Designed miniproteins, single chains, continued (4). Designs and how they scored, part 51

Each design is a single chain, and the fold is of that chain. pLDDT is the mean over its residues in the fold that is shown.

## One batch from the design tools (miniprotein)

Design m13752
Fold by ESMFold2-Fast:
Structure m13752 (fold): chain A 77 residues (1-77)
Amino acid sequence: MREEIIKKLKEKFPGISEEAIEKIIDHLEKIGIPKEYILFLAELSIKGKTAKEIIEELKKRKVPKEVIELVEKHTKL
């Protein structure tokens, strides 16, 4: 399953190394992001979205408040 996320991100962002993708996934897992949101948040991070833009996208997609609060705490850009 981790391999599937890496593959999808590498296909969407061919300029990003697998090592960089793995570091993003490791960071999201470390802060407690549920697996179902890791791909989406990694994509936003790679696209260079600001903390505010990431939070607004999560709210728009009706992501649980607890997950939004984890992102808000750890994405001080």
Scores: mean pLDDT 77

Design m13753
Fold by ESMFold2-Fast:
Structure m13753 (fold): chain A 90 residues (1-90)
Amino acid sequence: SSLMEEIKKILDSTRKQIQELLKQMEKEKDKKKFDELLEKMREIIFKTEDEIAELMKKLSKDEVLEARELFYKFLEEVEKELEKIREKHE
């Protein structure tokens, strides 16, 4: 459906923004700047979750499950990358 394509496009755009922030965070030595990048990342994720949630209200039950799975998979990928960055800074 066109709504599923819109959700996939939103996730792709968000993934690109998050990957750029994660690259900056990996190189960042200042804790305050790191925390600012982390807050920016969280804001982008929350905005994306809200946008997808609004679109999901118009989807079929099967498409809601697919959209939810895509979003959680995206969150898992971000969490794994963030854990790797935190381990390098410890």
Scores: mean pLDDT 86

Design m13754
Fold by ESMFold2-Fast:
Structure m13754 (fold): chain A 63 residues (1-63)
Amino acid sequence: MKKKTKFKLTPEQKQQLRDGLLFNGYTEEQADAAIKKLEETEISDDEGERNVAIVKALNEGLK
């Protein structure tokens, strides 16, 4: 059976992601919302499903 775990970012990963989003023209509010949405997202053990879930969470947070 596939297990889903909550996606957790280290402080360094959060800083790198935030800096990357700001560099690409997103606002601080959008970057913070995207990181929060990503941390609330459950990811599967499958790498492809994990990557899709991460991208969807970021896109939802950036709206």
Scores: mean pLDDT 70

Design m13755
Fold by ESMFold2-Fast:
Structure m13755 (fold): chain A 58 residues (1-58)
Amino acid sequence: SRDLELGREYLAKAEAAENGEEAGLYAAGSVTYFQRAGDEAGAREAAEVGRRKGEELG
């Protein structure tokens, strides 16, 4: 439950981030928490957000 809660919280922070670097860091955290929780769909969504935001800076 805690890992799911943190995964969702970090995903929301990634989506609301004001720059791609910050969004990427939050998305990476979200992926880690969703993976720990066994939420494969959540981890994929977080990874997708991180990838898009990372491309904006690279």
Scores: mean pLDDT 82

Design m13756
Fold by ESMFold2-Fast:
Structure m13756 (fold): chain A 80 residues (1-80)
Amino acid sequence: DLTKRIEELLKKALELAKKGDFAGAAESYREIRMLLQQVPEVKEEAENLINQAMIKAAGGKFDEAEELFKKALKLVEEAV
């Protein structure tokens, strides 16, 4: 299931970022972007939200990053 795979990768990316493993988080983000190609109608908006979340996480704003990840996941759920 596409939505569950993206949800698992988003959760993994956030936990890795919280632990300071930004390289691991970036790898999870790359996998998410690949999967988003399967939902072209929301791909651009979801990628933009994920990019904003990456910036927030890099700045230590993990609560804001989590909210942006939830918004991206909701777009995917509604497109599938």
Scores: mean pLDDT 82

Design m13757
Fold by ESMFold2-Fast:
Parts: C-alpha cells; structure tokens; sequence
Structure m13757 (fold): chain A 100 residues (1-100)
C-alpha cells in the first residue's frame, strides 16, 4: 500500500512536469536555431533550465506535501526527485554545450 501510494504520487508529479519539460525542450530548440551568438545561446538556455528546474521542484513539493505519505517518506521522495532533476539537467546542459 505504501509503495502504491508512492507510485501514485510519482505518476501525478510526472504528469504535471511533462508540460514544463515540453516547453523547455521547445525553448532550447528555438534558441539553438536562432541567429544568437554561442555566448547568448548558453546564457538563455541556462536561464530556461533554471526556470524549468524551479517550476518542476515546486510541482514536486506541492504534490508531495498535499499527499498522505508519512513525513519521513515525503522528505526522502523529495530528496530523490531533486537528485533526479539535477542529473537530468546536468545531462541537458552537457549536450547543449557540445552542440553549440
């Protein structure tokens, strides 16, 4: 039952994060295909990633905090999601820097 509740919370977070991620991918594509300098592209992409990270972290916090999960489980889940998001955005930044 606890594992099922965690899965339901994670699924709800993923569904709410999807439009934020899709918008970020669209912004990155638009910036990469723009006539901007390499430096300007990196600055705008870093800003877009930071804004997306903040929105996704807020979504995770709001969904987890509104859940009926035990407090220690909420904290562990948020720590895991934060680590997963950081790793994902690190890979995106690396890929973008190599493609510019």
Amino acid sequence: SLEEKIREVRNKIAEKMKPVFDELQKKIDEIMNSGLTKEEKLERIDKAIDEAYEKMLKIARDVVNESDLPEDVKQSLLDEIEAELRKMFEEIRKKVKEAI
Scores: mean pLDDT 89

Design m13758
Fold by ESMFold2-Fast:
Structure m13758 (fold): chain A 68 residues (1-68)
Amino acid sequence: MTKEDILELVKERREELRKLQEENVGRVDDFEAVLAQMLAGYGELIEEKKEKEAEKLAEYIIEKLKEK
C-alpha cells in the first residue's frame, strides 16, 4: 500500500469516523476510537515529512485493518 493510498484511506475513514463520533455521544467502539487517533497521527506525520515514523505507523494501521 502506497503513501497516497493511506492518505485516501485517512480521508474516507476520517469522514466516516467523524460521523460516528457525532452520532455516538456516550460510547464508541474502542477499536474505531484507536483507529481514528492512529489515522490522525499518520496524517500529521506526513504533513511534518516524518516519513520513517509515518511508514511504521502506516504498517501498524494496515495490519490492524486486516485483522478486523
Scores: mean pLDDT 63

Design m13759
Fold by ESMFold2-Fast:
Structure m13759 (fold): chain A 65 residues (1-65)
Amino acid sequence: MEKYIEELLESLKKLHELGVVSREPEEATEAVVKYGLDVEQSAKVAKKRAEEAEKEYEEKKKKEE
């Protein structure tokens, strides 16, 4: 359980840093846990979105380099 909560938080922080998510990562993670949502599924989805956002960031960086 704790592992997925931490992974979700890290993925949401990454998405927030990349400007994809405007909501505070800590608040979003707490809401998932508090409402009894599937933390493991949420962590997997957030990780996938973070990977996609990172790829888009790298593509834009290559254009600037």
Scores: mean pLDDT 73

Design m13760
Fold by ESMFold2-Fast:
Structure m13760 (fold): chain A 80 residues (1-80)
Amino acid sequence: LSPEAQERVRNALRLMREAVERLRAAHAQGDDLGMSRALFVALASAVEVELIARLHPDLPQSYLDEMEALMEEARRIVAE
């Protein structure tokens, strides 16, 4: 895995972690618009991780596992 690809996936996962935390905060406040915005950022970041994985088959599985865990957390936050 190239240093550039590794930096890109780490940046995408960082944005995703930040989005999930914003989603949790918005949910706690009953901020529907904030939840929608945070969810869209999380989804866009997950798509970036999947794109990097498609282009780089040597990407460590741990990055995909973290993306899946973050998406599952986002799903739990929005589920009633």
Scores: mean pLDDT 87

Design m13761
Fold by ESMFold2-Fast:
Structure m13761 (fold): chain A 71 residues (1-71)
Amino acid sequence: SMKEKIKKFAMEMAKFAMDNLDSMSVEELRQQLRKKLADFVKKEKLSPEEQALLEAFVDGLVRSLESRKAA
């Protein structure tokens, strides 16, 4: 289902960010996460609502990474 694909994608994005937190800058992580999101949206032909949900998730993830690196 699309719900399961979205959930799996969100988990993979979070794992990618955590695995690369010490090796990549926030800007590099943001660029890679946004590229992965754009590719997923295009591949899976997400609705505008589903795209907005994932964009909000990625933005939240990036804000969390900024906070962690600032500490």
Scores: mean pLDDT 83

Design m13762
Fold by ESMFold2-Fast:
Structure m13762 (fold): chain A 61 residues (1-61)
Amino acid sequence: MLSEREAFTEGVQSMASQLTDEQLASTIAAVKLLNPYRGGLLIDAARELGLTDAAALAEKL
């Protein structure tokens, strides 16, 4: 079974291939607003993938 952390990392990687940093950050920020815990996991996944600008922008939103 794919762990929740692995599933989030795969999801962020897939989204990053299709979205701009601003679009990705807005999507993560929306998740953070609805569920802060899962929003945090998405921000962590973005950082682990080297998407530092998107992660930083999502934290500020």
Scores: mean pLDDT 79

Design m13763
Fold by ESMFold2-Fast:
Structure m13763 (fold): chain A 83 residues (1-83)
Amino acid sequence: SSLQQQLQQAEQTLRELTRQVRDLIDSGDIGLGYWASQVIDAAETLRRLGGSRELVDEGLRAAAEGARAGGYASVEAAARALL
């Protein structure tokens, strides 16, 4: 169904963005604030579709860690508020 396809796409997008943020933390990339914000958006999308809470929480934790590593306090606070 259309909803099942949307859920699968949202889960895949969140998994890929979460991986990207974790890779950026390891590499010390300056893009951490931008990519952490993208993870938050993807996690909110998955939550609104009624998708996996475990995946949403995993993504939000990675976003908070990435934002913290990059020094983006407002993005870190936003991710933590959604956990």
Scores: mean pLDDT 87

Design m13764
Fold by ESMFold2-Fast:
Structure m13764 (fold): chain A 87 residues (1-87)
Amino acid sequence: GTLKIGNAPDSVIDSAVTTAAAKYGLVDTSEVVKVVKALVKRYKGKTASAAYFGYLMERGGKGLPDLTARYRNAIAETLLILAQKYP
């Protein structure tokens, strides 16, 4: 898909994170919210896949935490939801 990251407001990002986190059984969503907000700002106008690839390349540095696979799956799902509903 070629769906792009738009300028979704924080309330929309919070809702998308809640949906994605529930799918992966995450209780604490704070780190997912933090990462997604940073990626939306940095990768505005880029595809969701480009934003997620950027996270994978830069995680553990540049203010982006290196999160476990369940959290990374929630990040990827959140970016897809945002690109589909708020391009």
Scores: mean pLDDT 82

Design m13765
Fold by ESMFold2-Fast:
Structure m13765 (fold): chain A 66 residues (1-66)
Amino acid sequence: MEGGRITLESAKYYAERAASGDEKESGEGLRGGILAVNMGGLGGSLESSKAALEGQTLTSKAGVKS
């Protein structure tokens, strides 16, 4: 489905943007990862899961400051 492809690309995109210091993008990366895990039936969500883990780690560091 369309959302599946968008979720994979979005998770990777937001993880990269989080590295640039964009708080909104880091939050989107985490949500994308949760969505990918929840929709585990996508089969090809491994890469999105990696991106989500990176986003989650970055968000955790930002959360300490917030």
Scores: mean pLDDT 52

Design m13766
Fold by ESMFold2-Fast:
Structure m13766 (fold): chain A 64 residues (1-64)
Amino acid sequence: MDAEIERLKEEIRELSRRLDRGENPAEASRRLSEVGRRLRALYDARDGPLGAGDGFPVPGGYRE
């Protein structure tokens, strides 16, 4: 989880720099949005949103 979060944060920084350069802004913006959404989901899972328990990730036995 932490390693994935770090990787996504690094990708966001790189995409931001590419946007500053004006390199493929449409693609960079799209990727940035997707990466940001993924990162938010990881933070929610780690932080314990409504779907998570009072500890770490629950076993994958509880389906919606």
Scores: mean pLDDT 68

Design m13767
Fold by ESMFold2-Fast:
Structure m13767 (fold): chain A 71 residues (1-71)
Amino acid sequence: MTPVQEELAREVAEELGVPFGYAAAAIEHLVAGVPKEEVIRGLVLAGVPEEKARKLVELALEKLKEAGIEP
């Protein structure tokens, strides 16, 4: 991850109260062009509750868009 992507992952983790690793994985996959629904599914399989996984991915996409970072 770039330093900017790492900072966005920290912001997402802090806002949702999830471990940094889940936010970092979501940011990395989204930047790599993995579809939103597949990233959500991956987080759910890793043990994140579905509602929280969805909020995490949606927040990550919004922060990436605001930072001008696209997959």
Scores: mean pLDDT 82

Design m13768
Fold by ESMFold2-Fast:
Structure m13768 (fold): chain A 99 residues (1-99)
Amino acid sequence: SMEEEELRRRLEKALEEAQKEVEEFMKKNPEDEKLRKKFMLEKLAELYALGAELLGAGVPAEDDDRPAAEVTAEAEATPDLGEALGLLAARARAEAKKI
């Protein structure tokens, strides 16, 4: 198992890097709502996938036939944070591909 301090440092670094990338992308694309939404979903998926990996969980395969609300409800219902983050990563990836 990973130590809490190491997990925290990895997540804080990933969040800081993602925030900078999002800010730069938004500055370059202030009027392209679809492009910004896609970029945000891709970055959110990367962060959720990292969180799942650090907690020892995988990201499940995307299921394009499942409603996003159903996948979100499943993630909220699970007591396993790693599994929840993996489900949210798959959902965000599927939503990004539809844009």
Scores: mean pLDDT 76

Design m13769
Fold by ESMFold2-Fast:
Structure m13769 (fold): chain A 67 residues (1-67)
Amino acid sequence: MTAQPSPESQQKIQQLVQQLKQAIQNGDTQKAQQYRDQLYQTLVDDGLPPEVARDIVDDLVDQAKKE
């Protein structure tokens, strides 16, 4: 099965996702890049394959840009 993050990592991931979406919606390019990089690194460090982590981050960016 896919590796699951620890409860602490899950909370951090959820917070980073929210911050990333807000930064993108507000047009804050620097903050969006920072949160995107932090989210990707957190997912990879928590045991997700780089391909899966990148796909998750890219999907979130695309969703935030449309809304």
Scores: mean pLDDT 76

Design m13770
Fold by ESMFold2-Fast:
Structure m13770 (fold): chain A 80 residues (1-80)
Amino acid sequence: MEELEELVKKQKELLEAAPEEEKEELTRELQIEGLEKGIEYVKNNKEEVMKELGISEEELEEDIKRAEELVKEEKEKKEK
């Protein structure tokens, strides 16, 4: 959680420093990066997340898969 807060702080600083024309593109990039970091956190803390949410390992793995698919789709949309 603290590591994610530090990431959010760095992303905010980057956005504030960016030229107006680049802010929209940078915001999209930072949203994708944030989602990727969130997925990584869940993967590293599966037991804790399962306990917090009251879900099974299978349900958590499906949620991770869906989130990874969303990241992939957003990256592909940007390249087009």
Scores: mean pLDDT 71

Design m13771
Fold by ESMFold2-Fast:
Structure m13771 (fold): chain A 98 residues (1-98)
Amino acid sequence: MKEYVLRLAREVIELADEVLKSTDKEEQKILAMRLAGTLVILADALERLGYKEEAEKVRSLADKIYQAVLDDNFDEVKKLAREAKQLATEIIERLEKE
């Protein structure tokens, strides 16, 4: 389970970077939806590992990204992608220290 969570967190970082570097709004929406979906899977995996508070933060972030995409709010999408990257980085650092 720990290795699976680490892999998912790394995928979140990669997807967040793809969202942030995208210059096409339609491509950015597709990448942001993939990021939100990966965050949902990461949240479930974190909850199963006992990290309930981290899981709730990740799930909340996924919901916010879904809403920003539906609203065509690209500034919010980029802001939330940066937050996802930061949160995933913190999760990796915490798990690698244990």
Scores: mean pLDDT 87

Design m13772
Fold by ESMFold2-Fast:
Structure m13772 (fold): chain A 74 residues (1-74)
Amino acid sequence: MLSTVEFVDLGSAPSAEEGRRLVRERIEELKKEAPEVLAEDIEVTDDAVYGTVTYRAEDGTVRHVVLRVRLLPP
Protein backbone atom coordinates (compact mmCIF):
# COMPACT_ATOMS: atom_id res chain seq x y z
CA MET A 1 0.00 0.00 0.00
CA LEU A 2 1.38 3.42 -0.98
CA SER A 3 1.90 5.86 1.94
CA THR A 4 2.36 9.59 1.33
CA VAL A 5 4.16 11.99 3.70
CA GLU A 6 3.58 15.75 3.35
CA PHE A 7 5.81 18.28 5.15
CA VAL A 8 4.40 21.71 6.00
CA ASP A 9 6.51 24.55 7.41
CA LEU A 10 4.35 26.94 9.43
CA GLY A 11 7.14 29.47 10.07
CA SER A 12 8.38 30.74 13.43
CA ALA A 13 6.90 31.47 16.86
CA PRO A 14 8.37 33.38 19.84
CA SER A 15 7.34 30.72 22.40
CA ALA A 16 6.50 27.02 22.70
CA GLU A 17 2.94 28.03 23.71
CA GLU A 18 2.43 30.04 20.50
CA GLY A 19 4.10 27.33 18.38
CA ARG A 20 1.79 24.70 19.87
CA ARG A 21 -1.22 26.97 19.15
CA LEU A 22 -0.24 27.36 15.48
CA VAL A 23 0.28 23.60 15.08
CA ARG A 24 -3.04 22.82 16.81
CA GLU A 25 -4.94 25.27 14.58
CA ARG A 26 -3.51 23.63 11.44
CA ILE A 27 -4.30 20.12 12.78
CA GLU A 28 -7.93 21.16 13.38
CA GLU A 29 -8.16 22.50 9.80
CA LEU A 30 -6.78 19.20 8.45
CA LYS A 31 -9.22 17.17 10.59
CA LYS A 32 -12.18 19.05 9.06
CA GLU A 33 -11.07 17.95 5.57
CA ALA A 34 -9.91 14.39 6.37
CA PRO A 35 -12.40 11.50 5.88
CA GLU A 36 -10.95 9.49 8.80
CA VAL A 37 -8.33 10.62 11.32
CA LEU A 38 -6.26 7.71 12.69
CA ALA A 39 -3.77 9.57 14.91
CA GLU A 40 -2.59 13.04 15.91
CA ASP A 41 0.38 14.16 18.01
CA ILE A 42 2.17 17.34 19.04
CA GLU A 43 5.81 17.23 20.14
CA VAL A 44 7.75 20.18 21.57
CA THR A 45 11.55 20.25 21.24
CA ASP A 46 14.11 22.89 22.27
CA ASP A 47 14.00 24.60 18.86
CA ALA A 48 10.70 23.57 17.22
CA VAL A 49 7.14 22.34 17.69
CA TYR A 50 6.10 19.39 15.50
CA GLY A 51 2.59 18.19 14.73
CA THR A 52 1.74 14.91 13.03
CA VAL A 53 -1.64 13.88 11.56
CA THR A 54 -2.23 10.38 10.18
CA TYR A 55 -5.45 9.83 8.23
CA ARG A 56 -7.04 7.39 5.82
CA ALA A 57 -7.99 8.84 2.43
CA GLU A 58 -11.11 7.81 0.48
CA ASP A 59 -8.98 5.47 -1.69
CA GLY A 60 -7.95 3.52 1.43
CA THR A 61 -4.34 4.79 1.51
CA VAL A 62 -2.80 5.98 4.78
CA ARG A 63 -1.36 9.51 4.61
CA HIS A 64 0.84 11.45 7.02
CA VAL A 65 1.18 15.23 7.42
CA VAL A 66 4.12 16.62 9.42
CA LEU A 67 3.84 20.26 10.56
CA ARG A 68 6.74 22.34 11.91
CA VAL A 69 6.95 25.67 13.75
CA ARG A 70 10.47 26.94 14.50
CA LEU A 71 10.98 28.47 17.96
CA LEU A 72 12.76 31.81 18.07
CA PRO A 73 15.47 32.22 20.73
CA PRO A 74 14.54 34.52 23.64
Scores: mean pLDDT 79

Design m13773
Fold by ESMFold2-Fast:
Structure m13773 (fold): chain A 78 residues (1-78)
Amino acid sequence: SLEELIEELKRKLEELKEELRKAKAAGDWEKMRTIVGEIISLIKEGLEQAEALGKEALEKFVKAITPLLEEIEKIVLE
């Protein structure tokens, strides 16, 4: 369940990360805003689901997604 949650979220975030790169390269700031909003929404939903599984599950979830969030932040800031 937790492993499936993490795997599915990582898959979706990787797809959105690629869309974000393309939007940035095109200078489409409105599309970037929309994609960032979708990323934030997915992370919030994932955090709520992981928290429902307990504190240890929440910690494992955050550690698992943090590197991908750092990559997304770098795309936005570059």
Scores: mean pLDDT 85

Design m13774
Fold by ESMFold2-Fast:
Structure m13774 (fold): chain A 100 residues (1-100)
Amino acid sequence: SMKEAYEKALELLEEAIARMEEARRAGDAQGALDVFRELVERLKELAEESGDEELKKLAEAMERAYQTLEEVARVDPEAAVDLLLTLVRMEAQRLRKKIE
């Protein structure tokens, strides 16, 4: 169902936030970026399984954000992680509102 797909997407976002924050605190910026890449792939799979266009757009937007920040990640990987964490937190908040 659409609600079940959104609840699963929210779980994926919240788990990614926790893992990225832990990696960030440990000084493991690459580990945090790896978690974000895993999140994008899992969201793509969920979007295909559910057939939901909003989840597909979410996955595509997150992939584009990663690609855009790829240059930043080479120069300042910590700043790239902080920007991606902000994005994941914002999208988690949006999904929470949709499943209320």
Scores: mean pLDDT 87

Design m13775
Fold by ESMFold2-Fast:
Structure m13775 (fold): chain A 74 residues (1-74)
Amino acid sequence: TPSLVERLRAVIRSLPDPDAAREALDILDRGVAAGWSLDEILSAMLRALRARDPAVAAAFSERVHDVLQEEAAS
């Protein structure tokens, strides 16, 4: 099964805005490399996405919630 980080990358790549997806992937990769907590990474990504388009941020938040619920059930 894919890791949580791989599933988060898949969610980001599913976003309709390629520039928003690229920025979110950069934040995820930098946060993982720097040892940020999941909460810190998600907060940074949501802030960046919301600044671009609140609808994209809402869709991202919903999809991330689904991933985290599935991970908690596993």
Scores: mean pLDDT 82

Design m13776
Fold by ESMFold2-Fast:
Structure m13776 (fold): chain A 82 residues (1-82)
Amino acid sequence: SPDVQNQINQFYNNYNSIQQQITDQYVQAVQNGDQQSVQQTRQQLISSNNFYYDQYTRIQDNPTVSTVQNAITDMNSFSSSI
């Protein structure tokens, strides 16, 4: 349905924004020679990618507005942890 597709698009846009923020932090850490921040941001990129694929699978298994809204909520919680 259009409502489900709109929610899925919002999920992808939010995820892409989070990925860009972590990528910018990673690039800055590399430029500053901060090895600890490089390792941390690299791990955050891996974790966020794994989280995305878990939520993507969840949405594909049950493509409802409720499922996508729950995925967005979980993604916002994940974003707050990084």
Scores: mean pLDDT 84

Design m13777
Fold by ESMFold2-Fast:
Structure m13777 (fold): chain A 96 residues (1-96)
Amino acid sequence: MEEKKEMMAEVAAAEAGLELGRLYVEKAKLVKEGAPQEELDKLLAEGKAVAAEGQARAEEGERRADEYPREEIEERYRKVKAELEAAEKEAAAEIA
């Protein structure tokens, strides 16, 4: 299944996107509440860490995709895409 590597990379990217989206919602709330710059700087640092870990996981997942059963990859793919869609809706509500 040539598609396994692609799905593993997509899962890792979507998981990182979910975490970054959550941090973006937190930032929007803090901005509305007039939080100090130090709180915003902490979120920026967390975002950078999440992005770096997401990239590393995508690369490792591609290399080891054949070691995972297809059903497990498909389940993770569906779950993370659903969570990402829900997070996008929540972010839109917070920004509005």
Scores: mean pLDDT 73

Design m13778
Fold by ESMFold2-Fast:
Structure m13778 (fold): chain A 60 residues (1-60)
Amino acid sequence: MLSEEQKKKAQEIIEKALEMVEKGASIREALDYAREQAKKEGFSEAEIQLVLSELATKIV
């Protein structure tokens, strides 16, 4: 489970990635952006996968 601070950062990352798709970026580019940002924020691989799964659900 993500901490409260991680949840807040994850939502900010997801919102930015969704904005990229709305502006014409590919789904792959949005997922790669989210992975890179979560990694920079210190998320573990498992936590990064949670962020990517949430983003993928919102894109569809």
Scores: mean pLDDT 81

Design m13779
Fold by ESMFold2-Fast:
Structure m13779 (fold): chain A 74 residues (1-74)
Amino acid sequence: MSKEELREKLKELREEAEKNAEKAREQGDTLAYLMYESAIRTLEKALEDEKASVEELEEAYDKALAGMAAGNIA
């Protein structure tokens, strides 16, 4: 997978995290909201580094997925 393809996957996951954060906010689920916001910040940090390696982008993606999973059970 190219860096460009992986960056697009991170952007797509960020969009999903933003949707989940909005839903949690509307439901008053503060813990879920904070978990999704954490995932968004992880993805944004990785995307801001234009020189990030494939491994670094994959690590950020995995960490964000874990954060979203935590939000889903909060």
Scores: mean pLDDT 82

Design m13780
Fold by ESMFold2-Fast:
Structure m13780 (fold): chain A 72 residues (1-72)
Amino acid sequence: MLRERVESLDPEEVRELIAEALRRLRSIPGLSVEEEAGAVLRVIGEVLDAESNEEARERIERVVREAEERAR
C-alpha cells in the first residue's frame, strides 16, 4: 500500500522532496504541460517505491534528468 511505503520514510521529508521535484520540473524550459504532468506522476511513483529518503532523492534525480534530456 502507498501509505505503508510512506511510513518507512519521513512524511515531512517526502513532502519536501516532491515539492522540490515539482519546482525543478516547472523550471525546465521546453517541457509541454503534458510532458511535465507525466514527469510529475513518475516522480510520485518512484518516491512511493523508494525504501529510504536517500533512494527517493536518487530516483527523483533520474526522473528530472530524463525530463531535461527530453526537453532538448
Scores: mean pLDDT 73

Design m13781
Fold by ESMFold2-Fast:
Structure m13781 (fold): chain A 118 residues (1-118)
Amino acid sequence: MEDLREAAETLRRIAEELQKAIDEVEKNGLPSVAEKVIETLRRAAEEAERILQRVKDKVSPTVRDLLEGLVEALRAAIENAEKTLKEGGKYQDTLIRNLKAAAGLAETAVRALEAEIE
């Protein structure tokens, strides 16, 4: 129970940080905030992977699949952020879509985890 509650709190923070990254990219363009956004994404991916490893045997297959999807979405966002930075913003819309998908997966995982705690 405590492990699942802590996982939900961390995932909620990840979702909030991803929403902030989306806002910063949309307002300033990725090149001006690239280092900070990529660092946020790398940390979020590491935290999501740690949660998955800690809870995978304690949660439903649905929650596990959501966490695996979140890790994959975060890794895709990192790859697209690096590509966007290298190629001058050509893939910024794809990055924003990846960030929104990751944020949505994190929020869905929070709700699913909270349902298993209740």
Scores: mean pLDDT 81

Design m13782
Fold by ESMFold2-Fast:
Structure m13782 (fold): chain A 65 residues (1-65)
Amino acid sequence: SSRRRRAVSLMSAAGILHIAGDDDGARALVREAGRLLGASPAQTDAAVDAFLRGDFKKAYDLLES
């Protein structure tokens, strides 16, 4: 879907921000991706934590569950 494609783009941009040291920006984009995918606040917080640990696959899986 268009929402899923946009969420993937946001997660990719979050990865670039995280590598650049902008963790606040990365968190904001991961949370926006969670909102687009209909993830709960708890799933979104867990995805942010996984993302910032470098576990990008787990972060994405958590947002789609």
Scores: mean pLDDT 84

Design m13783
Fold by ESMFold2-Fast:
Structure m13783 (fold): chain A 77 residues (1-77)
Amino acid sequence: KKELADKAEELAEKHKETDPVRAFAYYNLAMELYKDDPERAKKYAEKRNEILKSITEPVDARELNRIADEIRKELEK
């Protein structure tokens, strides 16, 4: 859990300026991994919402789901 969430946070920060939708997906995954830890989940949700404010274009739900699946596969291996 911790290693996967830490990696997701690192990748989100790396990509937040170039690909905010992917950064959003990374923080969303970190939040999901810590859903049983409300304080930590809240921290990741806040970071996710901060990135969401930078997304001005309509997000295609299908594209968001595709990115989420790719990220999960990359991180879990």
Scores: mean pLDDT 73

Design m13784
Fold by ESMFold2-Fast:
Structure m13784 (fold): chain A 99 residues (1-99)
Amino acid sequence: SALEQAKQALLDFVRRLLDALVARGIITPEQAERIMARAKELLAQATSPEDLLKAFAEVLGEILREAGLPLPPEDMSYEERAAHAVRVLGPLLVEADRA
């Protein structure tokens, strides 16, 4: 289904992001595996695109906390929170691909 394909794409994105953070020494491999396990659990429970967005935003928020990076304001929507996290974390992926 389209929902299952979206879940897999988001899990693949989270895996790449966590690998980049580990490669840069920002988080440990143990932190990465804990976050990945949580991501799999949260995304597996999603039954709609809205649930999936919420789960993804929660995972990205945990990555920001563990990495010590800026968190989005608490009054932001899940879409805005996810967008904030992608803006903060996106440059790290580009640098990891070059390093």
Scores: mean pLDDT 82

Design m13785
Fold by ESMFold2-Fast:
Structure m13785 (fold): chain A 65 residues (1-65)
Amino acid sequence: DADATAARLARAQEQARAFMESLVSGAKPVPGLTPEQLAAARGFVEMHGPLEKPMVPAISAPAPA
């Protein structure tokens, strides 16, 4: 189902955006992150716009029930 695949990709993109936003804001620093990777994350956030509200850097948190 192409629609289900598109929905999964959109969800992954939103998660990636939230993660990149956390990196850019410094809420979730990653050891060994290169300046090039950080610049790419900033460019991504700048292109798509910042998140409306701050995200908690708990990527291992369980999904909503």
Scores: mean pLDDT 63

Design m13786
Fold by ESMFold2-Fast:
Structure m13786 (fold): chain A 149 residues (1-149)
Amino acid sequence: SSLQLQRDKHLELAKDYKAMADIYSSLAKTAQARADALRERGDEVGAAKQYASAYNYLAKAYEYLAKAYDHEAKALQLQTQLDTARLTAQARASTPEEAARLLAEKARLQAESDARIAALQAQKDEYQKNAKKYQELAEEYRKKALELE
């Protein structure tokens, strides 16, 4: 019950953070389109300001994706604990042959879950690196806008 509630909270947070990432990705596309249009018109200052906004929105999108993936990994860990606890309980109530089969299933489930959790954490780390990269690009374009006046 407590583990189920914790899992559900992590799944809800992951969903909310993905929705926030989608919003910021959309804002980034709009800002980038405006920047491109301003650059085509020779408005280098306006273009630089909009590119700064676009990269700042991309950084926020990746920050929210990293948070979403962290919560998905935590939810999967809790789900795996629930599933493996159930298999262990079933094995204890079973014949030796059935217990061996259930424990083998538990081992396979744990290995698959561990691999999926590792993949989610690796993707989280990549999104955090992308967020930092785009934040640095946003700062470069803000500085460029100031230098151009």
Scores: mean pLDDT 92

